# Designed miniproteins, single chains, continued (5): the designs that were tried, part 88

Each design is a single chain, and the fold is of that chain. pLDDT is the mean over its residues in the fold that is shown.

## One batch from the design tools (miniprotein)

Design m19048
Fold by ESMFold2-Fast:
Structure m19048 (fold): chain A 95 residues (1-95)
Amino acid sequence: VEDLGEVTDEEASKYGNFTAIITGDIDPDDLRQIATDSGIQNVQIYNIIYNGQPAYLVTGDPPSQDTLDRAGQQLSTLAYSRGGSTTILRSTPLG
């Protein structure tokens, strides 16, 4: 997983049409699996520091609103179960 260091909301939002910041004790392969299974295309996972905390940046291209809704729900559920949180920065379907 590529390390980007400290990122702002503005910087992170440029990495894809879907961008989410995930915290928690999570294996990045679990994040990749959930995003991919939800239908997000070209999924990338990065290690970041967000507001001084270690986090993951999940990025990709969602083909539809249904994909965005599914990915957001499943990623939020995983993060919560692992003692973390989800912040969706960009959520733009391809059409």
Scores: mean pLDDT 84

Design m19049
Fold by ESMFold2-Fast:
Structure m19049 (fold): chain A 97 residues (1-97)
Amino acid sequence: QEEEDRKKGLEYLRKGIEAYAQGNYDEAVKYFEKAAEYFKNDPYLQALAYEMMGDAFEKKGEKEKAKQYYTRAANLFKEAGDSRAAAVLEKKAKELE
């Protein structure tokens, strides 16, 4: 189950990255949201999906949503043991107003 969820999550993450690269930020958010759902039992991969949602919301000018997703990603990176990634996102969230 987790292996299948991971495979689907990675597929959606890839689609989101492709949409983001094309400037389709609304589509990117939808794909990253789907990826995060599939990564619900993987804090590191779920953190990556939330970080990318933050990046997409920032590109859309939605600073408050970007800040919220960066903060969620930072908390998940801490849970996954990646304190460096968490610190980077905490700083990004603090720089948004």
Scores: mean pLDDT 88

Design m19050
Fold by ESMFold2-Fast:
Structure m19050 (fold): chain A 101 residues (1-101)
Amino acid sequence: EAEKLYEKGLEALKKGDLKTAREYFEKALEIAEKENDLETQFKAYLGLMEIALKEGDYEKAEEYLEKAQLIYIELAEKSKDKEALTKKAEEEIKKIREAAE
C-alpha cells in the first residue's frame, strides 16, 4: 500500500501536480514508517525533496535530503548486498529526477 501511494505520487509529479504529488508522498511516508518499510521511506523523502526544489524551497529540500540520507545509512547497515542497494537507489533517484522534469 505504501508503494502504491508512492507510485501515485510519482505520476502526479510527472504531470506537474505538485500538491497531489506531495500529498501522496506524505501518505506513503506515514504508512512506510508504520510498516518499517525503509525503502519506501527513502523514496518518499527523495520525492518530497524534488517537490521542494521545484517550489524553490532549498532549505526544505536539504531537510528532506538529510532524512533520506539517514534512511539510506540504515538500509546500508541492514543490507548484505551493498552493491545491489546502491544500484537500486541510483535507479530510484533517476526515476524521481525524470518524473520531476
Scores: mean pLDDT 85

Design m19051
Fold by ESMFold2-Fast:
Structure m19051 (fold): chain A 71 residues (1-71)
Amino acid sequence: SALEEAIAEVIQEYFPVSRELALQIARLLLDRDGRLVDRESFYTIAETLRIPPELWDPLYEALLEVERRHA
């Protein structure tokens, strides 16, 4: 989806990952209805992916902005 691709692009801005992996991460960050997961769920996913905690809030805010533009 357009939202998955936009999220993957944000992931690649923060991390040196392939497009394929960025899309897999994007799918983890979307719920069953194709909406961005809530902040608490995002923190759990970010911890599992070993994202540094100092990046969690800036990254989630960037993802919220992407979702807003695709709503």
Scores: mean pLDDT 86

Design m19052
Fold by ESMFold2-Fast:
Structure m19052 (fold): chain A 86 residues (1-86)
Amino acid sequence: SLFEEIKKKIEEIIKSTDYREQLKLLNDVMKLVKEILSKVSPEEREKIFEAFEKFYQALLNVGTDEQKQKFIEEAKKLLELLEKVR
């Protein structure tokens, strides 16, 4: 499923120490999220898009343990929203 593929890629981003690999995986996640957005209601689209934007911004700011924790929290929120629409 699209959800399982997104989940696996996000888990790979969290485990990766290579910024280039993280960006490549992020691009793949973005493409899969766009596919889901084309199939959901407008209300769910807005929620998923906001959660993805927060996830994206958190990844760009990862450097400290607190920032890493924030990234993991935003990733969980995005995955919970995506699971509800499958």
Scores: mean pLDDT 80

Design m19053
Fold by ESMFold2-Fast:
Structure m19053 (fold): chain A 93 residues (1-93)
Amino acid sequence: LVEKAEELREKAKELLKEGRYSEALRLLTESVKLLEEAGVPLSLEDIILQAKILKGLGALELAKELYRYAIREFPDAPEEIKEELEEIEKELE
């Protein structure tokens, strides 16, 4: 399960780089379900990847919520995550 989830995550990252946001979201969602079935909690990377995909899809409010969640759950998260949140908040103005 974990190996399959990791494969799906890597494919989702590749699709995100190609701008294929809907396909990336589908694969990431499947990856997350496999991790949940295996009892593995979501990593910061999984949450941020989902937020980036949602931003690409124009789902800015959902992306904002995920970035805020990531910062709350992972207070040592990289500065880039805070910068991404600020950019989304400016875009929603």
Scores: mean pLDDT 81

Design m19054
Fold by ESMFold2-Fast:
Structure m19054 (fold): chain A 75 residues (1-75)
Amino acid sequence: SSEEELKKEIEELLLEAARVMIEAGVPGSEVFDVILNLGKGIQEKDEELIKKSLEFIAKYDEELAKRIEELIKKL
């Protein structure tokens, strides 16, 4: 698939991760920080920032975090 399709799929999964975290009672400011840090990590190729953000998401949805990680690796 195209890089454009991968970016769209990642965006959709990030929105799903935000919903899952909000429904679990995570403060909106913390959800926002996690999603922004993951996006920044992807843009800057910061593997530690990506891992830390995905580990946070995995506390709420392990399968979703793993799916996001797999898509990022295909970029």
Scores: mean pLDDT 86

Design m19055
Fold by ESMFold2-Fast:
Structure m19055 (fold): chain A 104 residues (1-104)
Amino acid sequence: TAARGAALAHPAAVASLRRMLDELIKAVESTPGVTPEQLEKIRELADEILRAAEAGDVDAFQVAATKLGKVLMEALTDEQRDAVFRKLNEASQDFVAAVRAALA
C-alpha cells in the first residue's frame, strides 16, 4: 500500500534498515565457510533492499528480502544463521519500531 511505501521510505526507517543490513554483512563476513561469491551476492541483495526501501517500493523490497533469505539459507548452517539473527535482534527491533512509528 502507499502508506507502507511511505513508512518504509521514512528517513528513520531507512537509517535503521541501513544499520541492520551493515550489521548483517559484518556478521556474515565473520562467519566461517561463507564463500566470497556468497558474500558478494548478500551485499548486492542488501543494496537492492535498501534501494527499494528508499524508493518506497514495497513489492521490490519484499522480493529482494525473500532472495536474501534464500541465499542466507544456502550459505549458512542452521546454527550460524541463528547466531547471525541473534546479533541482529536489536537492529531488527529498531527497524520494525521505526516503520511502525512512520505508519502511525
Scores: mean pLDDT 83

Design m19056
Fold by ESMFold2-Fast:
Structure m19056 (fold): chain A 68 residues (1-68)
Amino acid sequence: SLEELLAEEKARVLKQYPDIPEEVLDEVAAMVRAGRSLAEIIAWLRERGLSEEQITVLGIAAQEVLDS
């Protein structure tokens, strides 16, 4: 299910990239649930001031969920 995929990706990112705030992961999950595109999610992350490394990590995670 979408919720299981989102929960698994959240757990993975929090474990591997503890510098990424949990609130940002929750907002990305909300955007995925709302049907926003990967481009819109990346634009939002950039506007929030995340690093290019953090944007890449979250972009890959969002794409894996969206492609499922």
Scores: mean pLDDT 84

Design m19057
Fold by ESMFold2-Fast:
Structure m19057 (fold): chain A 75 residues (1-75)
Amino acid sequence: MPEAVVSAIVDNDPEIVKKAEEALRAVPGTLYVSSIPSPSDPTKAVVSGVVEAEAAEAAAEALRAVEGVLEVSVD
């Protein structure tokens, strides 16, 4: 099935990263979730999910609802 990557830039706080990962995992159609510290700004982290294409907008909305999420993108 076609897949999309949904990514969020969040504050590099373990609780915020965990909440963003949990928000992605709660979306039906999420296949994989990962997080890394931002290579350009160590005060930020990137949380990414590989999701079914039909779930991409729901995943982006779930990430936007998390306090401490700064930006959300869909590829």
Scores: mean pLDDT 81

Design m19058
Fold by ESMFold2-Fast:
Structure m19058 (fold): chain A 65 residues (1-65)
Amino acid sequence: DAVIEEMRRIAEEGLAAGKSVEEIARELERLFRENAPTLSSDERHAVMVAGGEIIREVRERAERE
């Protein structure tokens, strides 16, 4: 899924740039909103689940700093 791949890219770039978890989450929400009209209901659900997992990973990695 291109949206999920882009979300992971945003998270990695955000962490490398020293962005907060909240800033990264906001960017992921923006990406989801921009792409939601092009996604099926099943795809939207999968992206929401993946987004939650990515935010969890970002939070865990930020805490290890």
Scores: mean pLDDT 79

Design m19059
Fold by ESMFold2-Fast:
Structure m19059 (fold): chain A 105 residues (1-105)
Amino acid sequence: SLVDVALLYAFAGRFDEAERVFKEAEERGEVTEADRKLFRGLLENPEEYLAHDRELFSDPEAFFASLPPEVQALVERLRAGEEVPLEELLEHADELRRVPRVLLA
């Protein structure tokens, strides 16, 4: 869940928050070698991952509209650059990981 939140911040271009949350996940022993490679790749070439997401979602806005209202509100707050409490993001981490990443960037 912390790894998912760190990736969410990274897709939103919020790298300081992403690195902080990822470090906390590492300290808790929640990070695999695959997670480290994915996170580093995303920090180095975010557009590579966004391009893949664009291919998977022909209508990302329609998919976004199908998500629970509380998840839609969290995505809008992240897009606005608002500081969202980590505990609130963790509560919705499973739904947030399914959000088209192009909507966060």
Scores: mean pLDDT 75

Design m19060
Fold by ESMFold2-Fast:
Structure m19060 (fold): chain A 90 residues (1-90)
Amino acid sequence: SPEERLLRVMTKALIELKLLDPDNYPLINALAEAFEEVLRRYRAGEDPETIIEFLRKKIEEIVKKYNLTEDQKAVLERFLEEVERILREA
């Protein structure tokens, strides 16, 4: 299901970020909360482009708040691209 694919992509992103910065639990928690909101909106039948824009904005906020490295940004960029594909495929 799209939900199972979203959970898999989220888990992958969290693992990669943890490998880059193992002790940054605030970053991991912020991303997990953003993703729980994506799942809630998806289950509510919200438009995919609206959900994608919400996630994009949240990732931009997280990048600035936690002063992410280029490697961490690359993980989140790949994550966003995978989420966009899943949501647009229905």
Scores: mean pLDDT 86

Design m19061
Fold by ESMFold2-Fast:
Structure m19061 (fold): chain A 90 residues (1-90)
Amino acid sequence: SMRELMREMAILEAEITAYGMYALEVIKYSENPEAVEKAKEVLELVEKAHEIFLEAEAHKDDLEYVEKALEEMKKLLEEIKKLVEEIKKL
C-alpha cells in the first residue's frame, strides 16, 4: 500500500539522516583531510536523498513514482554506506 511505502521511505530517510550526523562529526573533529572530503560527499548524498523524499511526499498519489523514489533512495544509502566504510578505514 502507499502507506506502507511511505513508512518504508521514512525509516530509510531516518537511517540516511543518522549517516549525515556521523559525517558532520567527521568534518568537525577529524584531522584527516581525506576523511573530511569523503564526509562532505556523504552530506551531499544525504541532501539528495532528503530532496527525493520530499518530492515523493508531493507525489504520494502516484504509486509508480513513489516506488521509483524508494529504489533511488536505497541506491543512495548503499553509496553512503560505502563512503562511511572508507572513512572508518582512514
Scores: mean pLDDT 90

Design m19062
Fold by ESMFold2-Fast:
Structure m19062 (fold): chain A 70 residues (1-70)
Amino acid sequence: MSKRERAALLAGYQITAIGKVSVRDREEIFEIILTEENKQRAREEILGLLKKHVDEGTAEEIANAAYRLL
Protein backbone atom coordinates (compact mmCIF):
# COMPACT_ATOMS: atom_id res chain seq x y z
CA MET A 1 0.00 0.00 0.00
CA SER A 2 1.38 3.43 -0.95
CA LYS A 3 1.83 6.31 1.54
CA ARG A 4 -1.09 8.15 -0.08
CA GLU A 5 -3.38 5.09 -0.03
CA ARG A 6 -2.51 4.58 3.68
CA ALA A 7 -3.22 8.26 4.45
CA ALA A 8 -6.58 8.04 2.62
CA LEU A 9 -7.53 4.87 4.52
CA LEU A 10 -6.67 6.45 7.92
CA ALA A 11 -8.59 9.65 7.08
CA GLY A 12 -11.54 7.49 5.96
CA TYR A 13 -11.67 5.66 9.32
CA GLN A 14 -11.47 8.93 11.29
CA ILE A 15 -14.14 10.66 9.16
CA THR A 16 -16.48 7.63 9.29
CA ALA A 17 -16.16 7.45 13.12
CA ILE A 18 -17.26 11.12 13.36
CA GLY A 19 -20.35 10.52 11.17
CA LYS A 20 -20.81 14.23 10.30
CA VAL A 21 -18.99 14.58 6.96
CA SER A 22 -21.03 14.23 3.74
CA VAL A 23 -20.15 11.48 1.23
CA ARG A 24 -19.31 14.17 -1.38
CA ASP A 25 -16.83 15.97 0.90
CA ARG A 26 -15.31 12.63 2.02
CA GLU A 27 -14.69 11.72 -1.65
CA GLU A 28 -13.11 15.16 -2.26
CA ILE A 29 -10.80 14.67 0.78
CA PHE A 30 -9.72 11.23 -0.51
CA GLU A 31 -9.03 12.70 -3.97
CA ILE A 32 -6.89 15.47 -2.40
CA ILE A 33 -4.87 12.89 -0.41
CA LEU A 34 -4.35 10.70 -3.50
CA THR A 35 -3.55 13.47 -6.05
CA GLU A 36 -2.21 16.66 -4.36
CA GLU A 37 1.60 16.51 -4.44
CA ASN A 38 2.07 19.54 -2.16
CA LYS A 39 1.63 18.36 1.47
CA GLN A 40 0.87 21.88 2.81
CA ARG A 41 -1.78 22.53 0.13
CA ALA A 42 -3.33 19.09 0.78
CA ARG A 43 -3.51 19.86 4.52
CA GLU A 44 -5.08 23.30 3.91
CA GLU A 45 -7.71 21.89 1.50
CA ILE A 46 -8.61 18.98 3.83
CA LEU A 47 -8.85 21.38 6.81
CA GLY A 48 -11.18 23.71 4.86
CA LEU A 49 -13.54 20.86 3.94
CA LEU A 50 -13.57 19.37 7.47
CA LYS A 51 -14.28 22.77 9.12
CA LYS A 52 -17.67 22.77 7.31
CA HIS A 53 -18.75 19.73 9.38
CA VAL A 54 -16.73 19.53 12.62
CA ASP A 55 -15.13 21.86 15.17
CA GLU A 56 -11.71 23.36 14.41
CA GLY A 57 -9.86 21.12 16.90
CA THR A 58 -11.23 17.90 15.36
CA ALA A 59 -10.58 19.22 11.83
CA GLU A 60 -6.95 20.08 12.76
CA GLU A 61 -6.38 16.61 14.29
CA ILE A 62 -7.60 14.79 11.16
CA ALA A 63 -5.80 17.13 8.71
CA ASN A 64 -2.54 16.82 10.70
CA ALA A 65 -2.83 12.99 10.86
CA ALA A 66 -3.16 12.84 7.05
CA TYR A 67 -0.31 15.36 6.65
CA ARG A 68 2.07 13.20 8.76
CA LEU A 69 1.47 10.20 6.45
CA LEU A 70 2.05 12.13 3.18
Scores: mean pLDDT 76

Design m19063
Fold by ESMFold2-Fast:
Structure m19063 (fold): chain A 107 residues (1-107)
Amino acid sequence: SKLEELKKVIEELLELLSKFADKETFEEIKKILEEILELAKKIAEEKDEKKIKKLMVEIQELRLKLEDLIDEAIEKNKVSEEERKKIQELFNKMNELLGEIVDEKLS
């Protein structure tokens, strides 16, 4: 399922970030990613379009926060170009999967 793919992408992103992010920043990123996954699960189960749209806004706010935290972690640490590209690839895949989960409910 797309939720299982999303969980795998989140786990891969967390593993990669754990290699260089400080403990405090990593724990905050992990919390945000876990919250995004729970909101995506709620969207998959929800039938009310207004509630789905509200959950989408919550995910979007969390994604903006997450992007800022990841960017800060990359800037503070000497992350290789290859690692940065992999992080960006995983983040883009997460965003793609979130969009597909939403589109399946609103189409």
Scores: mean pLDDT 86

Design m19064
Fold by ESMFold2-Fast:
Structure m19064 (fold): chain A 75 residues (1-75)
Amino acid sequence: KKELEALRFAEALKTLLEEEGKEELTIGEIAEKTSLSQSTVSHYVKLAEELGYVEKKKVGKTTLVRLTEKGLKAL
């Protein structure tokens, strides 16, 4: 169940990254584009990160989220 939730999130993130022409998005940008709350996005990011499908990079106060090679291959 959790793996399917993480994969669905990774698939949605891939679509958003392609639509925006970006390699990474903030949690706030993902929340705005998906109409999910930031807490819900943070939950899915945590699940996908634990399974290795996404990675987080903290730059100052901003958390950036991107797909890993494993995430791209799983989609």
Scores: mean pLDDT 82

Design m19065
Fold by ESMFold2-Fast:
Structure m19065 (fold): chain A 103 residues (1-103)
Amino acid sequence: SKEKEADELHKKGRDYLVKGDYETAVKYFEKAIKLYEETLGKDHPKVAESYLLLGAAYLNLGDYETALKYFKKAQEIFEKIGDTRMARIAKGLIDAAEAKLKR
């Protein structure tokens, strides 16, 4: 299924993120997000989690503006689905990225 394909792409994104290959992680998370949105809809937890990790990859690349954009997308989805815990985690990452932009 497309969801299983997206899960495999998301896993590869995480594997590259852990290895410090942030540019490759970005490519896998972008592909995973497209398939998740097509199969599960834009407000699904798997879409939000993939945006959160895409933001983390950009944060590690020093692209704080793009990281902030994706952390905000993740926060909005977590708020819409009532995942208060994950919304708070996303807000913490937003605050961290904003702190980097003030330097």
Scores: mean pLDDT 91

Design m19066
Fold by ESMFold2-Fast:
Structure m19066 (fold): chain A 71 residues (1-71)
Amino acid sequence: GDIFESLEKEKEKLEKAEKIAEEALKNGDTSYARTVYGQLGKDYELLAKKYGEEELKEKAKEFREKARSIK
């Protein structure tokens, strides 16, 4: 398959996970939200290594910081 089509599908999957984490925070489930943000950080880091896109590295950093900020 097209590498760009694969990247877009992976990004859509991670965007859905981000919405799940945001909804968990809204509902007071901070533990679940922290877990999902932590996983997003790892998943974006792997995508950044695979596709070489700088924006993916920035998103990985953002989600790791969000996960660490949730108490």
Scores: mean pLDDT 81

Design m19067
Fold by ESMFold2-Fast:
Structure m19067 (fold): chain A 88 residues (1-88)
Amino acid sequence: VREEAAEELERLGRRLLAEGQALLASSDSPEARELGQRLIETGRLFLLGAELLRNPSPENAALLRPLGEAILRLPETRVVGEALSRVE
C-alpha cells in the first residue's frame, strides 16, 4: 500500500513539474512565471513525499500530513492544475 502510494505521488510530482515547465514555456508574463515556479516547487514536494512514504516509519508518515496541508494551501497549484486538466 505505501509503495503504491509512493509511486502515485512520484507520478503526480513529475506531472506537476512538467505542467510548471509548460506554463513557463507558453507565457513570458511575471504572473505565469510565478505560477510555473510554484508548480515546480510543489512537484518537488510530492517527490519528497514519495521518498518519505518508502521509509517504513510512523514519524515519516506523520510528516506527510503537514506537507500535504502546505501543498493544499497553494491555490495557484490547484487552479492551474484544474485548468490544464480541463483542456485535455
Scores: mean pLDDT 66

Design m19068
Fold by ESMFold2-Fast:
Structure m19068 (fold): chain A 78 residues (1-78)
Amino acid sequence: NPLLERISEITKGKEESEELLEELLKALADATPADVPVLRMLAQYSPELVVRLAALRALLRIEPSEELRAQLDRLEAA
């Protein structure tokens, strides 16, 4: 999976930095339909709110649905 490989490369060495977060968000914005399973996992289980929001936005771009829109709206309102 290209997104999972990219995330693994970005998180290599567990450097907790703003640059790491920016690279993750960019990878999520560039996600493709092949990445949907990884996006679903990130949207549900990521500890970082900003990553969950980015994953939901990517899912909505790839597979628009009222359920995903409602999830995004709820998460943004929280």
Scores: mean pLDDT 72

Design m19069
Fold by ESMFold2-Fast:
Structure m19069 (fold): chain A 114 residues (1-114)
Amino acid sequence: GEKTASEVLNEEELEKLVEALFYGITLLGLAEIEPPEVLKELWEKVNKNFKDTSEEERYEIVREYVENTPLTKLIEILKALIETLKKEFPDDEAAKYIIKKLEEVLKLLEEKLK
């Protein structure tokens, strides 16, 4: 689709999406996990300069990416991130919580596309 998240989500919904993606991508970066191709652009933007960027700066990178990325692409990213976290962290309680939040925002986005 041509619609971006900022065109269809209110501020609260957009913040929830940005937060879930930020924590998921950050977890992969901290664990030094190379992401699948669909996540690579976002992963590089957030984690390539991890040591030289603040948490606030990395959060803003995710926000800008979400605001400028088509909803259909964000849905692909969310699905890939959920599957990667399930595969790499099957017994991690923090990862399970992040996955739950990602699944909640994925359902929200799928509802907005129909």
Scores: mean pLDDT 82

Design m19070
Fold by ESMFold2-Fast:
Structure m19070 (fold): chain A 83 residues (1-83)
Amino acid sequence: MEEKKKAFELLSEFSRELYRLAKALNDPSVTKEQLEAEIARLREAIDKLREFKKKSKDPNIQKVLDQAIELGEKALEEAEKRL
């Protein structure tokens, strides 16, 4: 089903950006500029998840998207403390 495929695609993109930010946060040599770039990419991925959630009719997909958004927002909060 197309909705599930799109959800998987967006979640995969989100997971990649979350991993990149987590990697940057665990590297003390990462510059402020690089960290800001990773934060911006994750924020964009979260925005795409929020937009798709508004259009989703499947409560199970909405729940998974909500969990991903919460994890992303928490990662952003931790990253912004370093700025």
Scores: mean pLDDT 84

Design m19071
Fold by ESMFold2-Fast:
Structure m19071 (fold): chain A 61 residues (1-61)
Amino acid sequence: MERKREIIERMAEAFGKYYRRLAEKAGLPKEEIEQAIEEGRRMGEKFGETIVEVEERAAKK
């Protein structure tokens, strides 16, 4: 029951899937697609952390 971790993981999954679709559309080889997925997951994690920070600041008032 950690909403913050849930947000971060959901963003990681969403970005990973998005980067995968972009790499597949670009016709990249499988190895590069895998690298793009990992990069997407890292970017999603950072974005999720940013969302958490924004929510925390709003909650602190």
Scores: mean pLDDT 80

Design m19072
Fold by ESMFold2-Fast:
Structure m19072 (fold): chain A 60 residues (1-60)
Amino acid sequence: SDIKKAQEELLALQKEITKLMEKAGSKNGYVKPEYADEMKKLMEQAAKTALELRRLREAE
């Protein structure tokens, strides 16, 4: 259940990042200043969730 929740959270974060990248016009990892802070927060949360998911899989 925790693994499933982490997977769903990661997928949701990835969708938000994709939408934000489209709005920001990012092609090479650069975004307009108004989106930069939000992008960094979303990417940090996604990385954190991915690490948590790995940890949960190792713990079974």
Scores: mean pLDDT 75

Design m19073
Fold by ESMFold2-Fast:
Structure m19073 (fold): chain A 65 residues (1-65)
Amino acid sequence: SEREKLVEGLTEATVQLVKDLLSRGASREDIEEQLERFSRQALSRGVPEEEVKKIVETAREVAEK
């Protein structure tokens, strides 16, 4: 569905953001702050809470690898 495609795109973009931050030497705290900002913005734009949580969890796992 269009919604699934949007969520997939947001997931890839958020993962890429985390990878970029890691390549620039960003701290864990900086990454968490950016993920928190993403979460708030996505929720304010009507992305369902459960989907936002999955995106953030996926991006957070990338930061831990």
Scores: mean pLDDT 81

Design m19074
Fold by ESMFold2-Fast:
Structure m19074 (fold): chain A 74 residues (1-74)
Amino acid sequence: DRERARELLLGHLSQLTDTPVAVLRADPELLEEVFEKVSERAREISESGDYSKAPELKELLLKLGRELLERLAR
């Protein structure tokens, strides 16, 4: 389950940043931060049982993906 969620998140980040997952793994500390923030929000949505909040999660992922890309560019 945890590995599955990790793969799913990496896939989404790869698509949003147009960057291979191997490159995203080059900075595991930054990736870990993104993973934790997204996982926490996803958990809150799941716990509420109301997935109408899913668009907010996707918007957060996009924002975090942009920040990740900026950091990787340095």
Scores: mean pLDDT 72

Design m19075
Fold by ESMFold2-Fast:
Structure m19075 (fold): chain A 117 residues (1-117)
Amino acid sequence: MEEIREIAEKVAEMLGKPDKVDEVVAFLERHAPDATLGNKVIAAALYALGTVSEKLIRQVATAANEKEAMTKLLLGVHTGLVSQEDAVKILTVYLELIYGLPREEAEKVARATVTQL
């Protein structure tokens, strides 16, 4: 599936985790094949970082919409399940790929969002 693989490749490359591409593809195909593009990007980034429980990644991947997926990610930061640094990386990738923000602006917005929690 070209779409899922393209998402996994872009996300893994942006996070410096190219070794995770095949695992991210398998995860998305199994748990989130029909998810929105935004949910797939957030879940792919969480999986590629490898620091978060698969249960939380599945909850993000299968969220009813992108807003709910983002809420679950931010709740994970607030409860200490996701580090602030990992959340900044995930949100930066999301803003670049979904909204087309330049990397510097995406990182600035991501950091401001995470530090306001």
Scores: mean pLDDT 85

Design m19076
Fold by ESMFold2-Fast:
Structure m19076 (fold): chain A 90 residues (1-90)
Amino acid sequence: NAKEEVFVEFYRAALNDDKEKLEELKPQIKEILKQPVTFTTDEARKVAVALAGYGSSYEAAKNWQLFFGVDLSKEEFEKLKKAIEFVLKD
């Protein structure tokens, strides 16, 4: 679905440290966060894990990995966390 595609694009931009793409996606991400979303791709689920765990440690985020049924490396989590902080706190 269109909302899931935005999360997949966000994942790829976060992993590549693509600040210009993250800035472009910022308003879409903020709007999607106001609505319920169902995720079917691993990339979208990884973004959901990082969003749920962005204010906490990687160890706490492991519980969200189990909940969403996806494996997320510490490197992926840190890159997604940085991208989320850039979009939400910058």
Scores: mean pLDDT 77

Design m19077
Fold by ESMFold2-Fast:
Structure m19077 (fold): chain A 95 residues (1-95)
Amino acid sequence: SKAEESVKKFAEKFTEEDLPKLIERAKELGLPESLAYELYQMIKEGAEVKEILELLAKLGFTSIENTEEQQKIIEELLKKQGKEEEAKKEIEESK
């Protein structure tokens, strides 16, 4: 699947250098730093797209200011898998 290749490419571009940015964003949002480490570990272990996207949403990375290509991949994956509805539903249920 083209979507699977896009996720694999995103995971390969996601390196240890990105971890400090995730930690800073978690702190800005008042979230635990452990979420940033969990996301990094899941990417490293080759977790499912769904799990990676769920953690990204929790960290507020629905608009990652990465290379335009990475941002487009995340947006297209969220739209194709209907994850926008799931993310919105979880946010509404957590209020």
Scores: mean pLDDT 57

Design m19078
Fold by ESMFold2-Fast:
Structure m19078 (fold): chain A 86 residues (1-86)
Amino acid sequence: AKKTVVVLGMVKKLDASDEVRKEAREKAEEVAAKHKGKEVRLIYTATDSDPEALSLEEALKLAEREGEAIGKQTGNEVEIEVIVVE
């Protein structure tokens, strides 16, 4: 069966710069690229100063809910990968 991979990019500090958040995004995209032929979903954790940011707890809950929904919709097995950037 085809797998769906949910990739969570995290920064270690809540006050992380835009450069650190960009590194987390680039790392998550690299992991996603190695899963070619699979469905991949990317979720990023950013600082509280970003109005579009999700907290770590919110991002984890979103990853769980999207994983469950995708699994039911596609019949795929769902795998969650976490990447931490300082």
Scores: mean pLDDT 64

Design m19079
Fold by ESMFold2-Fast:
Structure m19079 (fold): chain A 87 residues (1-87)
Amino acid sequence: GDEELFQRAKRLLDEAGRLIDEGRYREAAELLVEATRLAMQIRDPAQLQELLARLDALLARLERGPDADPILVGVVALSVAVLKATS
């Protein structure tokens, strides 16, 4: 259900934050895209809003990375934008 998807998405976001701290931007971007896919299946508005806030914060951190790949940033940004458009 939504709770299981929400908990899984949160774990992916926590891991993505850790990977960003380690400079592992490609792996972090892959987890952010996967978390966005899980969030698209969530119907609870409070859970979805929390995931969107966390995704926006992590995307901003990815964008501020000294060697951030603009293509990876673009893919994550597009995924988050699609989620916002459908939520």
Scores: mean pLDDT 84

Design m19080
Fold by ESMFold2-Fast:
Structure m19080 (fold): chain A 92 residues (1-92)
Amino acid sequence: EELEKKALKLFELAVKLGYLKYPSDIVNEIVELAIDLLYGDESVLPEAEKKIEEAEKIISKQSLKEEEKEEIKKLVEENMKIVKERLEEAKK
């Protein structure tokens, strides 16, 4: 579903911003938008799309070393596994 895909993207971006030590209030706002999308709240879709664009732009401006990119990738994979497992449980 489109909402689920955008929610998963927001969770991924929140993990990356957290690694970059971005303010926790902003990271939490992104997580809240992702949760709202997962519960089918289409009204937050425009705000979520804007936050995706803003977060992508912030991340793209970072000059990351290969080791840092690999560390972020592993952190994203670990966190996304937990999110997907919780989504599976919620669907039961």
Scores: mean pLDDT 78

Design m19081
Fold by ESMFold2-Fast:
Structure m19081 (fold): chain A 81 residues (1-81)
Amino acid sequence: MSAAVIAANQLKNEVVLPYLEGKISKKSASLSVKSFMVVYGLNAEALDVSATDINALKEAAENVPGKDVQNSVLNLLDLLS
């Protein structure tokens, strides 16, 4: 268990679960996950700044350093799919 996994669980509770409850938009939730990926080492230039495509974000997740961070991001994106 890493600090990144704890941060991903907070993102799930504060953004992804509210999205599933209909409280926030899919676009807002997707942008929050993208921001998390950038904080953990994804080059933002590698993604189109307008892209909220979940499949594109899943592909980009492979470029996030650290398997624990990568797996946490993929789990969040699966909930948004």
Scores: mean pLDDT 72

